# Designed miniproteins, single chains, continued (3): the designs that were tried, part 65

Each design is a single chain, and the fold is of that chain. pLDDT is the mean over its residues in the fold that is shown.

## One batch from the design tools (miniprotein)

Design m10250
Fold by ESMFold2-Fast:
Structure m10250 (fold): chain A 63 residues (1-63)
Amino acid sequence: SVEEMARKATKDDKLPSWVDREQYIRRVVEEALVLARAFRMPVSEGIVRLAKDIVMIDLEAQS
């Protein structure tokens, strides 16, 4: 599942103390689904990694 891919891709990520890991995983899943639709591709490890990078950039901008 996309959630399992996101959990695996994010398991070693160090998050700020104010970021909830489950919320982070949900955001990565949502972004991966948006990207897959935009690219007209199934969700892959590459799409999940791209989604993760986008979410991390957004979180960094909120700091």
Scores: mean pLDDT 81

Design m10251
Fold by ESMFold2-Fast:
Structure m10251 (fold): chain A 88 residues (1-88)
Amino acid sequence: AREEGIRLAEERLPEVEKASAAVQAGRALGLIGLQVGGEYTGDEAERAAGEGGLAALEHLREKYPDLDPTVAAGAAGAAALEVYNRLK
């Protein structure tokens, strides 16, 4: 999940960077929703998706330190949603 989240975020980064700020923010909120959902419900797919998205966010911030935080969070959120959809 974590390694898959990182890979998916890297693949989606160019797409998210070209997206509007509202779309980037919406994807970032999706990451928070999956993280909170996994902790609150104990759902393993939501938990794995949240963990993958957080790992992706940390990876993007380390590898691309000058990257817009909303773009990084948006890419991580998009990756988290894809991990969730594969596991549910």
Scores: mean pLDDT 78

Design m10252
Fold by ESMFold2-Fast:
Structure m10252 (fold): chain A 71 residues (1-71)
Amino acid sequence: SLSAAELSFIELALELAKKGIRALTEEQVFEIMKEVLGMSEEEVELFEKAKAGDAEAAKEVQAWLKEKFLK
């Protein structure tokens, strides 16, 4: 079964689709992820570092996402 965070993200995506939003920018997707996943300041900083090309931050982001969605 899908997690509560995954279901909330799907529900949000459906609401955006109903409003006729065809494509989201990378920034809009990131803002939605922060809201749906309840990201802390530390998690936001980690994502920003990974986005900037920090390989160690990218590994931590991957592990965190796997723990939340692929467990």
Scores: mean pLDDT 62

Design m10253
Fold by ESMFold2-Fast:
Structure m10253 (fold): chain A 71 residues (1-71)
Amino acid sequence: MEIAEEVAERLGLSRETAERAVRLVLEELVSPEELARRLGISRATARRITRLVLELDTERGIELIREAVLK
């Protein structure tokens, strides 16, 4: 939910497209090339989406660990 909203805002995508992209990257582990094909976007945009999704997912994981350790 939060990741898809950030992706939509930063890359100017619809929420539906961003949600589909997050699912493809995190659940199906698709390549940027496959993501580009499935969403009908450029490979450059697909690489940016993949990188952003993975960065946001990693940040969320780090924040959850930090919160648990500090409390």
Scores: mean pLDDT 76

Design m10254
Fold by ESMFold2-Fast:
Structure m10254 (fold): chain A 67 residues (1-67)
Amino acid sequence: SADWLFEQAKRSRDARMALELGEYYYRQKDYERAAEAFELAVEHGEGELKERAERLLKEVKKQIEEL
């Protein structure tokens, strides 16, 4: 379950951890979990990290719409 890792990312406000989790799930083609992780990275991130997370979130949402 990803719930525990998401809760840790939220509590620490660790946008980097959320981004890395999203990228991991995206490679596994788990687009729903990837989207959740990228949303956390956008929520807690700033600057370049937030911009990267927003771009990746847009891409993963396209994959979900094609399912």
Scores: mean pLDDT 79

Design m10255
Fold by ESMFold2-Fast:
Structure m10255 (fold): chain A 68 residues (1-68)
Amino acid sequence: MEEERRRALEIGREYVLRLAEAIKALLEAQGLEATIEIKETEESVTATVTAGDKTYTITLTVEEALLL
């Protein structure tokens, strides 16, 4: 129900943020300056990691978050 989807998005946000932070740390260890942008919707959480000319996007849907 609604509470399960809300909790799934909360878990998904944390998961996506941790993964984005790991990518950021790896890029910064290589001497790159990295930034993280989080976008959240009712159905998904997306983190975008940008470092110079490189962009990495991590998207987790609420359905995928329910499997975590």
Scores: mean pLDDT 79

Design m10256
Fold by ESMFold2-Fast:
Structure m10256 (fold): chain A 94 residues (1-94)
Amino acid sequence: LPESILKEITDTFIAMGERGVELLKKENPSKSEYVTGLVGVIFAVGGARMAKELGDEEKAERALEIAREGVELLEKRGDTEEAKYLREKIEEVE
């Protein structure tokens, strides 16, 4: 992919991750909000991978921090399997 397109996708995925974490922080998210939150955390992991490809270590670490916060929120909710899956994906990028 052209670097300019990869950068735009990276920034979009990180923003989706930030929004996903905010939805997961709600005490009673709807099913749609929960799924959107989970997808956002997955996109934060993808954003970290893309940031690393771009050599942008600062953005990669920011995206990983967002993903890790999402994992912690899932663990607090009792969503252990989802949290475990995402932690494995984070470790693959690190």
Scores: mean pLDDT 86

Design m10257
Fold by ESMFold2-Fast:
Structure m10257 (fold): chain A 69 residues (1-69)
Amino acid sequence: KEEEEIKKNIERARVAYATAKSLALLHPELQPLADRAGEAYNEAVKDPSKAKEYADEATRLAQEAERLY
């Protein structure tokens, strides 16, 4: 159901933010990507109707941080 989809997307955004944040601890130059992923996670929580869009954005930012690591 839609409620489960929203929860999964919010969790996906949280995991992406956690990944970007952990990489930024080792390489501070990645901090802007981690900050943006955290902002996307916060927006997913504030507006669950757009949770998928924000989860996709947070995941993209985490992948970019991994590429630069």
Scores: mean pLDDT 84

Design m10258
Fold by ESMFold2-Fast:
Structure m10258 (fold): chain A 94 residues (1-94)
Amino acid sequence: MVELEAIGDDSQILATLVRAAELAVQLGLERGIVRAGPDGTVYTVVIEKGAESPIYRAFVRDESGNVVAQMELRRDASGEVVVRSLKHLEPKVF
């Protein structure tokens, strides 16, 4: 799995979650972990391959198992992984 640490505000945590999802897809992994803030709040990123070969979905869960963000990712012709759809983290999670 991918494990990353995020420090800073909600936007920095979200950017780290996006990076964890992109790295997981690039490495062929099904999960990533992001530790956020000084207390180390743990988010789990779960990767699911879509019905079409180049499409992946990522779901971000908090420590209680609630989905707090969702992403759709695609690998392009150059092998780069790009986020195509993103739903933001809930403000109350932080």
Scores: mean pLDDT 72

Design m10259
Fold by ESMFold2-Fast:
Structure m10259 (fold): chain A 92 residues (1-92)
Amino acid sequence: SLGLSASLVKQTKEEIKKILSIKDKKIQEIKIKTFLEDFQNTYTYSLPESKQETIKQYLVKELGSKFNNLVNEVWEKAKLSPINDLKNAVFK
């Protein structure tokens, strides 16, 4: 499982559908990047790395493979965070 609540999964799917309905591709990409950064900072920082990877794959599936590079960029940046490094050290 994703380790997310059913209500959060539903809200995430609705938000992604709204973003994917944006016709301007540049605005759409900005909204996707902002959504991914907010999601990572709010929810995935509380999860172990294995669950973060599972959530990353879920978000790629919901957004579409063309956004895989944007998802990877946000996840790579978050993995370099001192907070995430400290969390990983505590759980080992």
Scores: mean pLDDT 75

Design m10260
Fold by ESMFold2-Fast:
Structure m10260 (fold): chain A 97 residues (1-97)
Amino acid sequence: SLAKAAEYLRLAAEYLRRAQESDLEKMIELLQDAIGYLMGALRFAPPEVQPLIEEALALAGEAQGYAVEGDLEKAKELARRAAETAEEALRRLEALL
């Protein structure tokens, strides 16, 4: 369902933006939720949008890795890039609705 993919991408983008503005402990939780939402989006997304969701998922995973290592600065930058990529995926998906 395109509607389900859009809902999951909106949630992913929201949680990635919240992670970007959070401390390390909160960021780890928010990134885990965002990763779950990106995986949900990937299940319902059309092939045209899947590469952007996969890119956002990779960036979110890297952000989580840096957050676990205590590198807040790198984690925030990767969360920002993941959010921008998820937002682009959402824009492209909404153009198909």
Scores: mean pLDDT 90

Design m10261
Fold by ESMFold2-Fast:
Structure m10261 (fold): chain A 79 residues (1-79)
Amino acid sequence: AREALEKAVEEYNKRVFPPLSKSTQELLVDVALKFYKPEESAWDALRKASTLLRMEVLAGDLEGVSEEDKNQILNYGGQ
């Protein structure tokens, strides 16, 4: 589970510019673990996680995260 999510985040990070910070990558994996199911791809879990994180940033509910990481989430958030 975690290993598949970490690998998917690394692949995502190769396709975005500027690349996501390590702290943003770790946050995405931690949130995606809440949504990861054997029937779903790691990519689907990350999409759900990025959407939730984007909503939390916009609502001001995301605590303990740097402004730089919040900006990365807003720019690369889910669908």
Scores: mean pLDDT 72

Design m10262
Fold by ESMFold2-Fast:
Structure m10262 (fold): chain A 71 residues (1-71)
Amino acid sequence: MSLEELIEEGERLLREIEELIRKLGSPADDVAILEALRAAFRKAAEEKDVETLEEIIRELREMKAALEAQV
């Protein structure tokens, strides 16, 4: 996957997770985890760190799956 594709996927996952968190009533712990992952994602994208972006995208996918199981 290209750097551009990783950034697009990460932005999509962040948006989807925000919607899931909103549906669950915005639990403080989930909000805090998402904000930490968002900060790490933005830093990795700015630094063009493909390896770190891939790790963050994996974490975002796992978080999305866990939240989807709750709705």
Scores: mean pLDDT 84

Design m10263
Fold by ESMFold2-Fast:
Structure m10263 (fold): chain A 73 residues (1-73)
Amino acid sequence: MVKVGLVVRGPNLPSVEEVINALKEAGAESVDEENVRRAIEESFASGGRVLAPVEAKFADPSKAPATLSLQGP
């Protein structure tokens, strides 16, 4: 498992599915859905000021992003 820092910004809260899909696009094989839900809540509560850790499994851990940023309009 690799830790990816999640930042959620903007007026709209992203869904767990949107975050999981973004991680899979980055190369994640599997993601803990409960961990993603918690990270979204933590990042949103801070107004995107704090990186919330997300645990994900990557086929190649060296290619895992250190941070994942999602920004709504």
Scores: mean pLDDT 74

Design m10264
Fold by ESMFold2-Fast:
Structure m10264 (fold): chain A 65 residues (1-65)
Amino acid sequence: MKLTKEEAKEIIKKAIEKAGTGFDPDYVAEQVLEAVGDDPEKLTEAVKRIAEALGIDFEELVKEL
């Protein structure tokens, strides 16, 4: 599955919120999107890595969209 830019943003926000980090979810999502751009493959891989780093199941986050 390849994520759109908006889907990637929503999943990143949900992952940050679920992990209980001190980061602003919108800010983190914007930084990732600026770094990766709008390539669906790169966005999907970046989001998977973020979810793994936070200990959150990527597939569970995708199902909540």
Scores: mean pLDDT 77

Design m10265
Fold by ESMFold2-Fast:
Structure m10265 (fold): chain A 85 residues (1-85)
Amino acid sequence: SEEELRRRALLIAEVVTGKWSPELEPISYEELVKRDPDLVKFALAVLIEKAMGLSDEEAVRAAGKRFGLSDEFIEAVLEAMERLK
C-alpha cells in the first residue's frame, strides 16, 4: 500500500541519515531482519555505497537500481531523507 511504501521508505531514510534509533523505532535489529530481510540488505547496501564515497542520494539510487526497486520507492526514500535533514 501507499502507507506501507512510505513507512518502509522512512525507515531506510532514518538508517541512511543516522536518525534511526531503537527509541524512535522500537524494533530490534533481529526482529527487523526477520520481518524484512530484503529491506535490511538494501539499507546495508546504501551504507556501503556511502562508505565508498557516494552522496546519500547517489548511494540510494545506486543501491536501489542494483536491488531492482521501483522508482516510486527510491523517490519516497529521497523525499523522507530531505524531511529528516
Scores: mean pLDDT 74

Design m10266
Fold by ESMFold2-Fast:
Structure m10266 (fold): chain A 83 residues (1-83)
Amino acid sequence: MTVEEVRKLADEAITALENGDYEKAKELFIELVRKSVELDTPEAARITVATFLIAVGLYLETGDEKIKALIDEVVAEYRRVKA
């Protein structure tokens, strides 16, 4: 996995989230976290964190419980992959 592939996953995850496709967004965010941890570079980590913060910002602005559920699952996956 390259940094360019991580950036592409990030862009696809944000696009799915903005389109309201929360199931696809969740799948892409989980893959993004897994691949970022696998690549283990500062650049991949920065892209992943920035992408996650966009999701958090959208939740804070909208109050959409589906976005909160997505955020909670992504955080749970990060904890599993880091353990």
Scores: mean pLDDT 81

Design m10267
Fold by ESMFold2-Fast:
Structure m10267 (fold): chain A 80 residues (1-80)
Amino acid sequence: SDKGLMILALERTLESLDKAKTNEEAYSTLRSLLHFFQWLESRGSEEGKQLAKVVQEMIDKNVSIEEAREAVEEQLEKLK
């Protein structure tokens, strides 16, 4: 059940990143995604914990919109 929610969150994030015109908009999207995966981790999701770590690393490394998009797409493909 949680897998479907994770896929939906990643797909929505890709849509938002494609529409982002500024780094601020992109990072707002990544922070929302991070909060969602941290919520799943708090519910005992190991996959949520691992995805939260990936998103946190993207934020900490100050990745570009394109790098963020590629990383999110890679995680989405791994879940399909």
Scores: mean pLDDT 85

Design m10268
Fold by ESMFold2-Fast:
Structure m10268 (fold): chain A 95 residues (1-95)
Amino acid sequence: SEAEERRAVADEIFKEINEQEKKLLAQLPSLTPEQRKEAFDKLMTLGALALSVAVLEVMGAPVEKIYETAARHYEILGDSEKAEEWRKKAEEARK
């Protein structure tokens, strides 16, 4: 039950990462060199988030910790709205 909930949370975050990665990769051929650097930095951050979520899931971390990790990475991405959405889900997971 708790492991299934943790997996569902990880899968939710992975789905969001995959959708954003596909968008960034599709845009690469039309970007300026400056925009490409920004896109690569975002791809690196998304990759770091994916690895962090996978590790937290395997280690049995609390669901709130997984959501908080997503919020921190989305803040680094400059997506404050999505970061706030993840923070709210972390708060809901506590009680």
Scores: mean pLDDT 87

Design m10269
Fold by ESMFold2-Fast:
Structure m10269 (fold): chain A 75 residues (1-75)
Amino acid sequence: MEEAIELGRELGRAAAAGDLERAAELLEKLKPLLLKLTHEQRAEVLIAALEAIAEADPSLAEAVAAQIARIRALA
């Protein structure tokens, strides 16, 4: 779980930075971990990635907050 959250956060940071090669590498590492997680745990990983995007690009903070609220409502 912790490893998946940290990979999610790194993926978010790489995506926000436009580092598509790093983002793809992190996504490949994250995929097998996500398969072992529950739906609720996958939502936590996605929220962590979205929070990392907002931290890297504050202009997206409002959109990220709205998306996180929707994910939490469905989890």
Scores: mean pLDDT 80

Design m10270
Fold by ESMFold2-Fast:
Structure m10270 (fold): chain A 72 residues (1-72)
Amino acid sequence: SAMEADRLALAEAYLEQAKKAFEEKNYEEAIRYSEKAIALIDGLEAPTPRAKELREQAKKLLEEAKEKLKKE
């Protein structure tokens, strides 16, 4: 449906913002955008393989950004 396509496109846009934030070492913003991307994908009724791949990328980036915020 158009709503599912729009949701996926927005999730992809949020993932790109998360990647940019991570590259700029803005880990808090990378976390926020990754969580937004995951939430949009989790709202899909029938996630496609592409949606699942984007979720995996967002999940990995979220975990990496959270690790960067922890003082070692």
Scores: mean pLDDT 84

Design m10271
Fold by ESMFold2-Fast:
Structure m10271 (fold): chain A 78 residues (1-78)
Amino acid sequence: MEKVLEQEAQVALIRMFLSVMKLAIDRGLEVSEEDIKLLEKYKEEARKIAETSSDPEVAKEAKEIAEELEKLIEKAKK
């Protein structure tokens, strides 16, 4: 239970960060290399949660977030 709760909390935090970065990029704000590194770090963390989570809903959400982070990183690097 503890591990699943920690993964759920981590997914929620990653989702919030994704939302903030998506808004910034959509508004034309400059994205730093450190921000790109954070996006890549959270993408890997989300992928690990998707692969390791015992909760199918948490795993599904993590998968979706990882995919969105990948698309956002591609957009930010352009």
Scores: mean pLDDT 80

Design m10272
Fold by ESMFold2-Fast:
Structure m10272 (fold): chain A 86 residues (1-86)
Amino acid sequence: SISDPVLQLEIDLAFELMKVAIAKLIAKNHKDYEEAIELLEEAIERLRELEEEAAKVSPELAKEIEEARRRAEKELEEMKKKLEES
């Protein structure tokens, strides 16, 4: 099979979206905001890297990754506020 860089980026995006979902689950069910923040920060850093790589091969995918990153950054801000209230 021919290596498809777009497919690889889509797979990597799916993994980072899974990490975001896990961070949200940790925050909701366990109120472990420190663990959730660490996981979410890791995912956001990786999403930034994926956005830069996607911009080279698919502007549409880069936009999708940017939107995912922006959503994750809003979740991070909310979790940081809850940590300060804890």
Scores: mean pLDDT 86

Design m10273
Fold by ESMFold2-Fast:
Structure m10273 (fold): chain A 68 residues (1-68)
Amino acid sequence: MEADVERVREAAEKMIEVVEKLMPDEEARKQVKEAAERAIERVEEGMPVEEALKYIEDAIRQAARDAS
């Protein structure tokens, strides 16, 4: 549904803003952006918003480890 997709997009945008400020590494930011795009696609296909948000969170944690 559009409302679910919009909710994930808004959350992803906020997370990406935080990541861009905290992670100057371009590769880490690319990983997070790709994960956010995939999560949005999955929600459009019927994935629960909560599961998509967890997927983005896990990607941020992994990118932070890779950037360190």
Scores: mean pLDDT 76

Design m10274
Fold by ESMFold2-Fast:
Structure m10274 (fold): chain A 68 residues (1-68)
Amino acid sequence: SVTEETIKRLEEVREESIRNNESVEELAKRMAEVYLETYRKYKPSKEEQDKIKRKIIELLEEAEKIAK
């Protein structure tokens, strides 16, 4: 599904951000871009949007934990 593919892409973006030693702010911007691109292209339902947003929050919290 679009939701599952978007979540996978968000996880890939987080892994890339960690490898590149990017800030949480930089990661948040990249995740917002992924969300907006998905929204514009696929127009996910409110339920799908909520799942994606929840995953973004989770990944940002994980990134914040490892940020220096």
Scores: mean pLDDT 81

Design m10275
Fold by ESMFold2-Fast:
Structure m10275 (fold): chain A 82 residues (1-82)
Amino acid sequence: SKELEEKIIKAYEAFPDAVLEKLREMLKSPSPEAQLTAARTAAILAKHYPEDVRKALGEELEKLLTSPDPEVQEAARRALDA
């Protein structure tokens, strides 16, 4: 939702390093739910801050392009395509 996107962007603008580190941890998690949530959040941030997302999370997002979960693959692709 737009409301959720706005909250994510505001959180990133207030605490960029903390948000990116939490997303990196979640992308590296063995939990598919954590990977999906983080990849989707990264895709939202990449619409506004593509270089920041690519520098901080690009390696982890590229690894998820080979995920067995097609939703995780698509979210990671969207984050990298920004």
Scores: mean pLDDT 87

Design m10276
Fold by ESMFold2-Fast:
Structure m10276 (fold): chain A 63 residues (1-63)
Amino acid sequence: SEEQKQAELDRIMKKEDLSKYPKEKQEVFKKLAELQINHEDIEPEALQAFAKGDYKKALEILK
């Protein structure tokens, strides 16, 4: 259910204490977590951009 998906996302975000990271990195992490919860495919280019610190490009790919 949507409530269960939101609760799972909130749990993941809280566990990582993402407030320590740049906002763009938090946005990428949240998007990746959403894709994982929905069992959707993650573009390899998005993961490569994230690993390189190019969070803007990672977010554009994950749209």
Scores: mean pLDDT 73

Design m10277
Fold by ESMFold2-Fast:
Structure m10277 (fold): chain A 90 residues (1-90)
Amino acid sequence: MIAELLKQASFALYEKNYEEALALAAELIRTGDKEATLQASSIIAGAARKMGNLELAREAMELGILIQLNADDEEIEKQRERVLAMIEAL
């Protein structure tokens, strides 16, 4: 369930388990749900910033902004794929 993944990702971030927070947030993005992706973008930006990965933090923030501005689905999907690829390359 999305709500359970979100709680687990938020808890990992709180406990400073940044790699786990990124992995769980990536699963939230893979659900395809816009609200879950928006929440995940915030978690990824926070975790990435704490890990010193400022590029991943910026790309995650851009994903969140695109969703908040109701950007085209194609733009959101391209940014989702970009963020996921960056996490998978860690």
Scores: mean pLDDT 87

Design m10278
Fold by ESMFold2-Fast:
Structure m10278 (fold): chain A 75 residues (1-75)
Amino acid sequence: SAAAEAEARRRAAIEAAVGFISSIYKLTPEQRKKLLEAVLNDVDPSSLSPEEQKLVSQIRSLADTILEVDDRYAA
């Protein structure tokens, strides 16, 4: 369905953003998984460290940018 396709695209954008941020900050697999789950499940920021909150914010911003660019280029 169109809704399932949109959800798959959103997940792919989040995965790509997590991968990019993890590469820049040289995060461990465990840290990557925690950040991915925090973004996907909209975890309460107060349950995260200040460093994790900053990374989650960067991941969300990058994922939104990826989706915007993808929409423009997908035609």
Scores: mean pLDDT 80

Design m10279
Fold by ESMFold2-Fast:
Structure m10279 (fold): chain A 89 residues (1-89)
Amino acid sequence: MEKLEEIKKIVDEVVSKDTLTREEAINYVKRIADILGVPKEEVLKIIREIKQKETLSKEEALNYMRKVAEASPDKELAEEAIKIIDEKL
């Protein structure tokens, strides 16, 4: 439950912004990946995609966070995280 509350806090912080810098989006991706136990190699693939952009919309950032959740080995936690993200898309 505490992990889901932290994910919700991160998602709410992202949706409070109109746009994110590349660095902000990468930091949010890293934070959610750490909570979800996503392997470093999978996180780096997503970060490489973000590095091709200078800024991201909140919707783009949420879609990258969704991809991170899909890469989680914890399926139950990942499904709940995806639900939180999808409610804000």
Scores: mean pLDDT 84

Design m10280
Fold by ESMFold2-Fast:
Structure m10280 (fold): chain A 61 residues (1-61)
Amino acid sequence: SEEEEIERVTDEILELLQAGKYDEALKKFYQFFITKIAEKGVEEALRFVQRVTVRLAERYP
């Protein structure tokens, strides 16, 4: 599901951030955004990125 995808991507990025792998975290985030642009267009891709960003802001102080 859409929610499961958001949670999975958030968890993967969070794991990289907690490991201090900032370049890999950024690459993962960027790849997710590009993939969503290809699948759904820019406007919808930005909505997906917003959902991931909010979750990261809440879980990575």
Scores: mean pLDDT 86

Design m10281
Fold by ESMFold2-Fast:
Structure m10281 (fold): chain A 82 residues (1-82)
Amino acid sequence: SKEADEILELIRKAREALENGDFETAVEYLKKALEIAEKYKGKVPLPIYFETLRLINLAKQKGADEVRELAEKLYEILKKKM
């Protein structure tokens, strides 16, 4: 699915930005991922779920509260579509 692939790519880019200390860019990628996820009607592949959990854990470790909150919102949306 193109939408599922876009969500995965955005989560990956958000993680890369977060790893580099660019919290603002990570927030922007997560907001885009949330918009796609909310409109997505299909089932979410398991790798997207695991990548989102990894992002939540990384955000907690780095004290990136806004990134963590957005990633947790994404997780809850994705969980309902698994």
Scores: mean pLDDT 85

Design m10282
Fold by ESMFold2-Fast:
Structure m10282 (fold): chain A 93 residues (1-93)
Amino acid sequence: MEAIEKLKKKYEELRRRGVGEGEIEEELLKLSKSEEEKKYVLELMVEEGVKALEEAVENAILKELEKKKEEAEKNKDEEKVKELEKKIEELKK
């Protein structure tokens, strides 16, 4: 359907511009005139939201490891610092 293709193109344009996902959802919903178009937007945002959630979980794990490294550095636990550095390096590969 032509209207669905317009929504997809707009999504790709906004994403290319680096617009936040919440803002993209709002803009696409404003452009959607039918329930079918709104359903398509929600399905698209769920698929992309799962992807973003996976990235957010990975980033949260990295942040947690960095905090544990800072705590180990404060406690002068050099062995723990090295162990955490190896885990951070493995996650970045």
Scores: mean pLDDT 74

Design m10283
Fold by ESMFold2-Fast:
Structure m10283 (fold): chain A 114 residues (1-114)
Amino acid sequence: MARAEALDASVKALEAAVVALLRAIDEKAPEAELRAAAQAVRDALATAAPLGLSMAHLALSVALVVAKKEGDEFAAKLLQELLDAVTARLAEFSDAEIGEELRLLHELARRRRA
């Protein structure tokens, strides 16, 4: 049970960090605040499982397209660095590890219905 809760918490933590970074970019936050938000995403990536990483990859990819279109060169650089980190992290996982994540997600789904 505890492992399924830890997975859910990890996914939510990564999602919250990504959302906070994207909000800071949209609000044209100072470079120091953008760096701090990007570091929070990196910290969350270190403990993230494949599903969370895949969701982060999608969100960061969309944000990168927007940042490039708006000419936000600093945000585009940070987003590209985070995407590179997500891609490298995803490459570390085996089929067995992906299977374990799917099992934990099934347990979380059953608990939410019970």
Scores: mean pLDDT 78

Design m10284
Fold by ESMFold2-Fast:
Parts: C-alpha cells; structure tokens; sequence
Structure m10284 (fold): chain A 112 residues (1-112)
C-alpha cells in the first residue's frame, strides 16, 4: 500500500527534517513541510512532531511549522496543545486559512 511504502522512507525523512536549516527560500520550506506531511502520513506522528519542534526552535516566526505541529498534536488526540499551536500560527500569519480551519476543528473536538 501507499502507507507501507511511505513507512519505508519515514526514517530517512525524519533525519532530513532534523538536519533541515530554515531559509527564506519558500521552495526549501515547502520541501520540509512535505516531508513532515509524509512522515505523519506514514503514522510516525511523534517523530514528525519532535522534528517540527526542532524546526520551530530554529525558526519560531514560520507560521507553517507551527500549523503542521498543531496537526501532529491533533492526530495524537492532544486537542488543547493543537489549539495552542494553531493560535500561534494565526498570530504569525492571520491570513492563513488552513490554520484557521484547523483551529476551528480542534476547538470543536474540545467542545464535544
């Protein structure tokens, strides 16, 4: 399956994410986010979150890293943490419609 194929590449993707140096090049940032999405898709959510927290430490002003970490927290059932990450993403980029949608979904999980 696609998920099984992704799991074979997940350890390499995690290593690449941990070694990623943030830059002002949008293509490189997009590549890091795609790798994080692939690791999450493979089910290695805790590993993706650890790597994303490292990226946030290196570039705390990148809203996309906060948004992706929030998605990882949501997949782990940690909805309060997911809300906090999405709120930070929106504080950094108020026009981020994906973060706004994800925040609403996480808040709905807490209200249920």
Amino acid sequence: SVEEALKEDAPQAVEQLKEFEPSKNPALTSSALLLAGMVIGAGEVEEALEALRGLIEKDPDNADFWNMAGRAEMLLGRYEDAVAYYQKALALDPSNTLAAKNLAEAQAKLAA
Scores: mean pLDDT 80

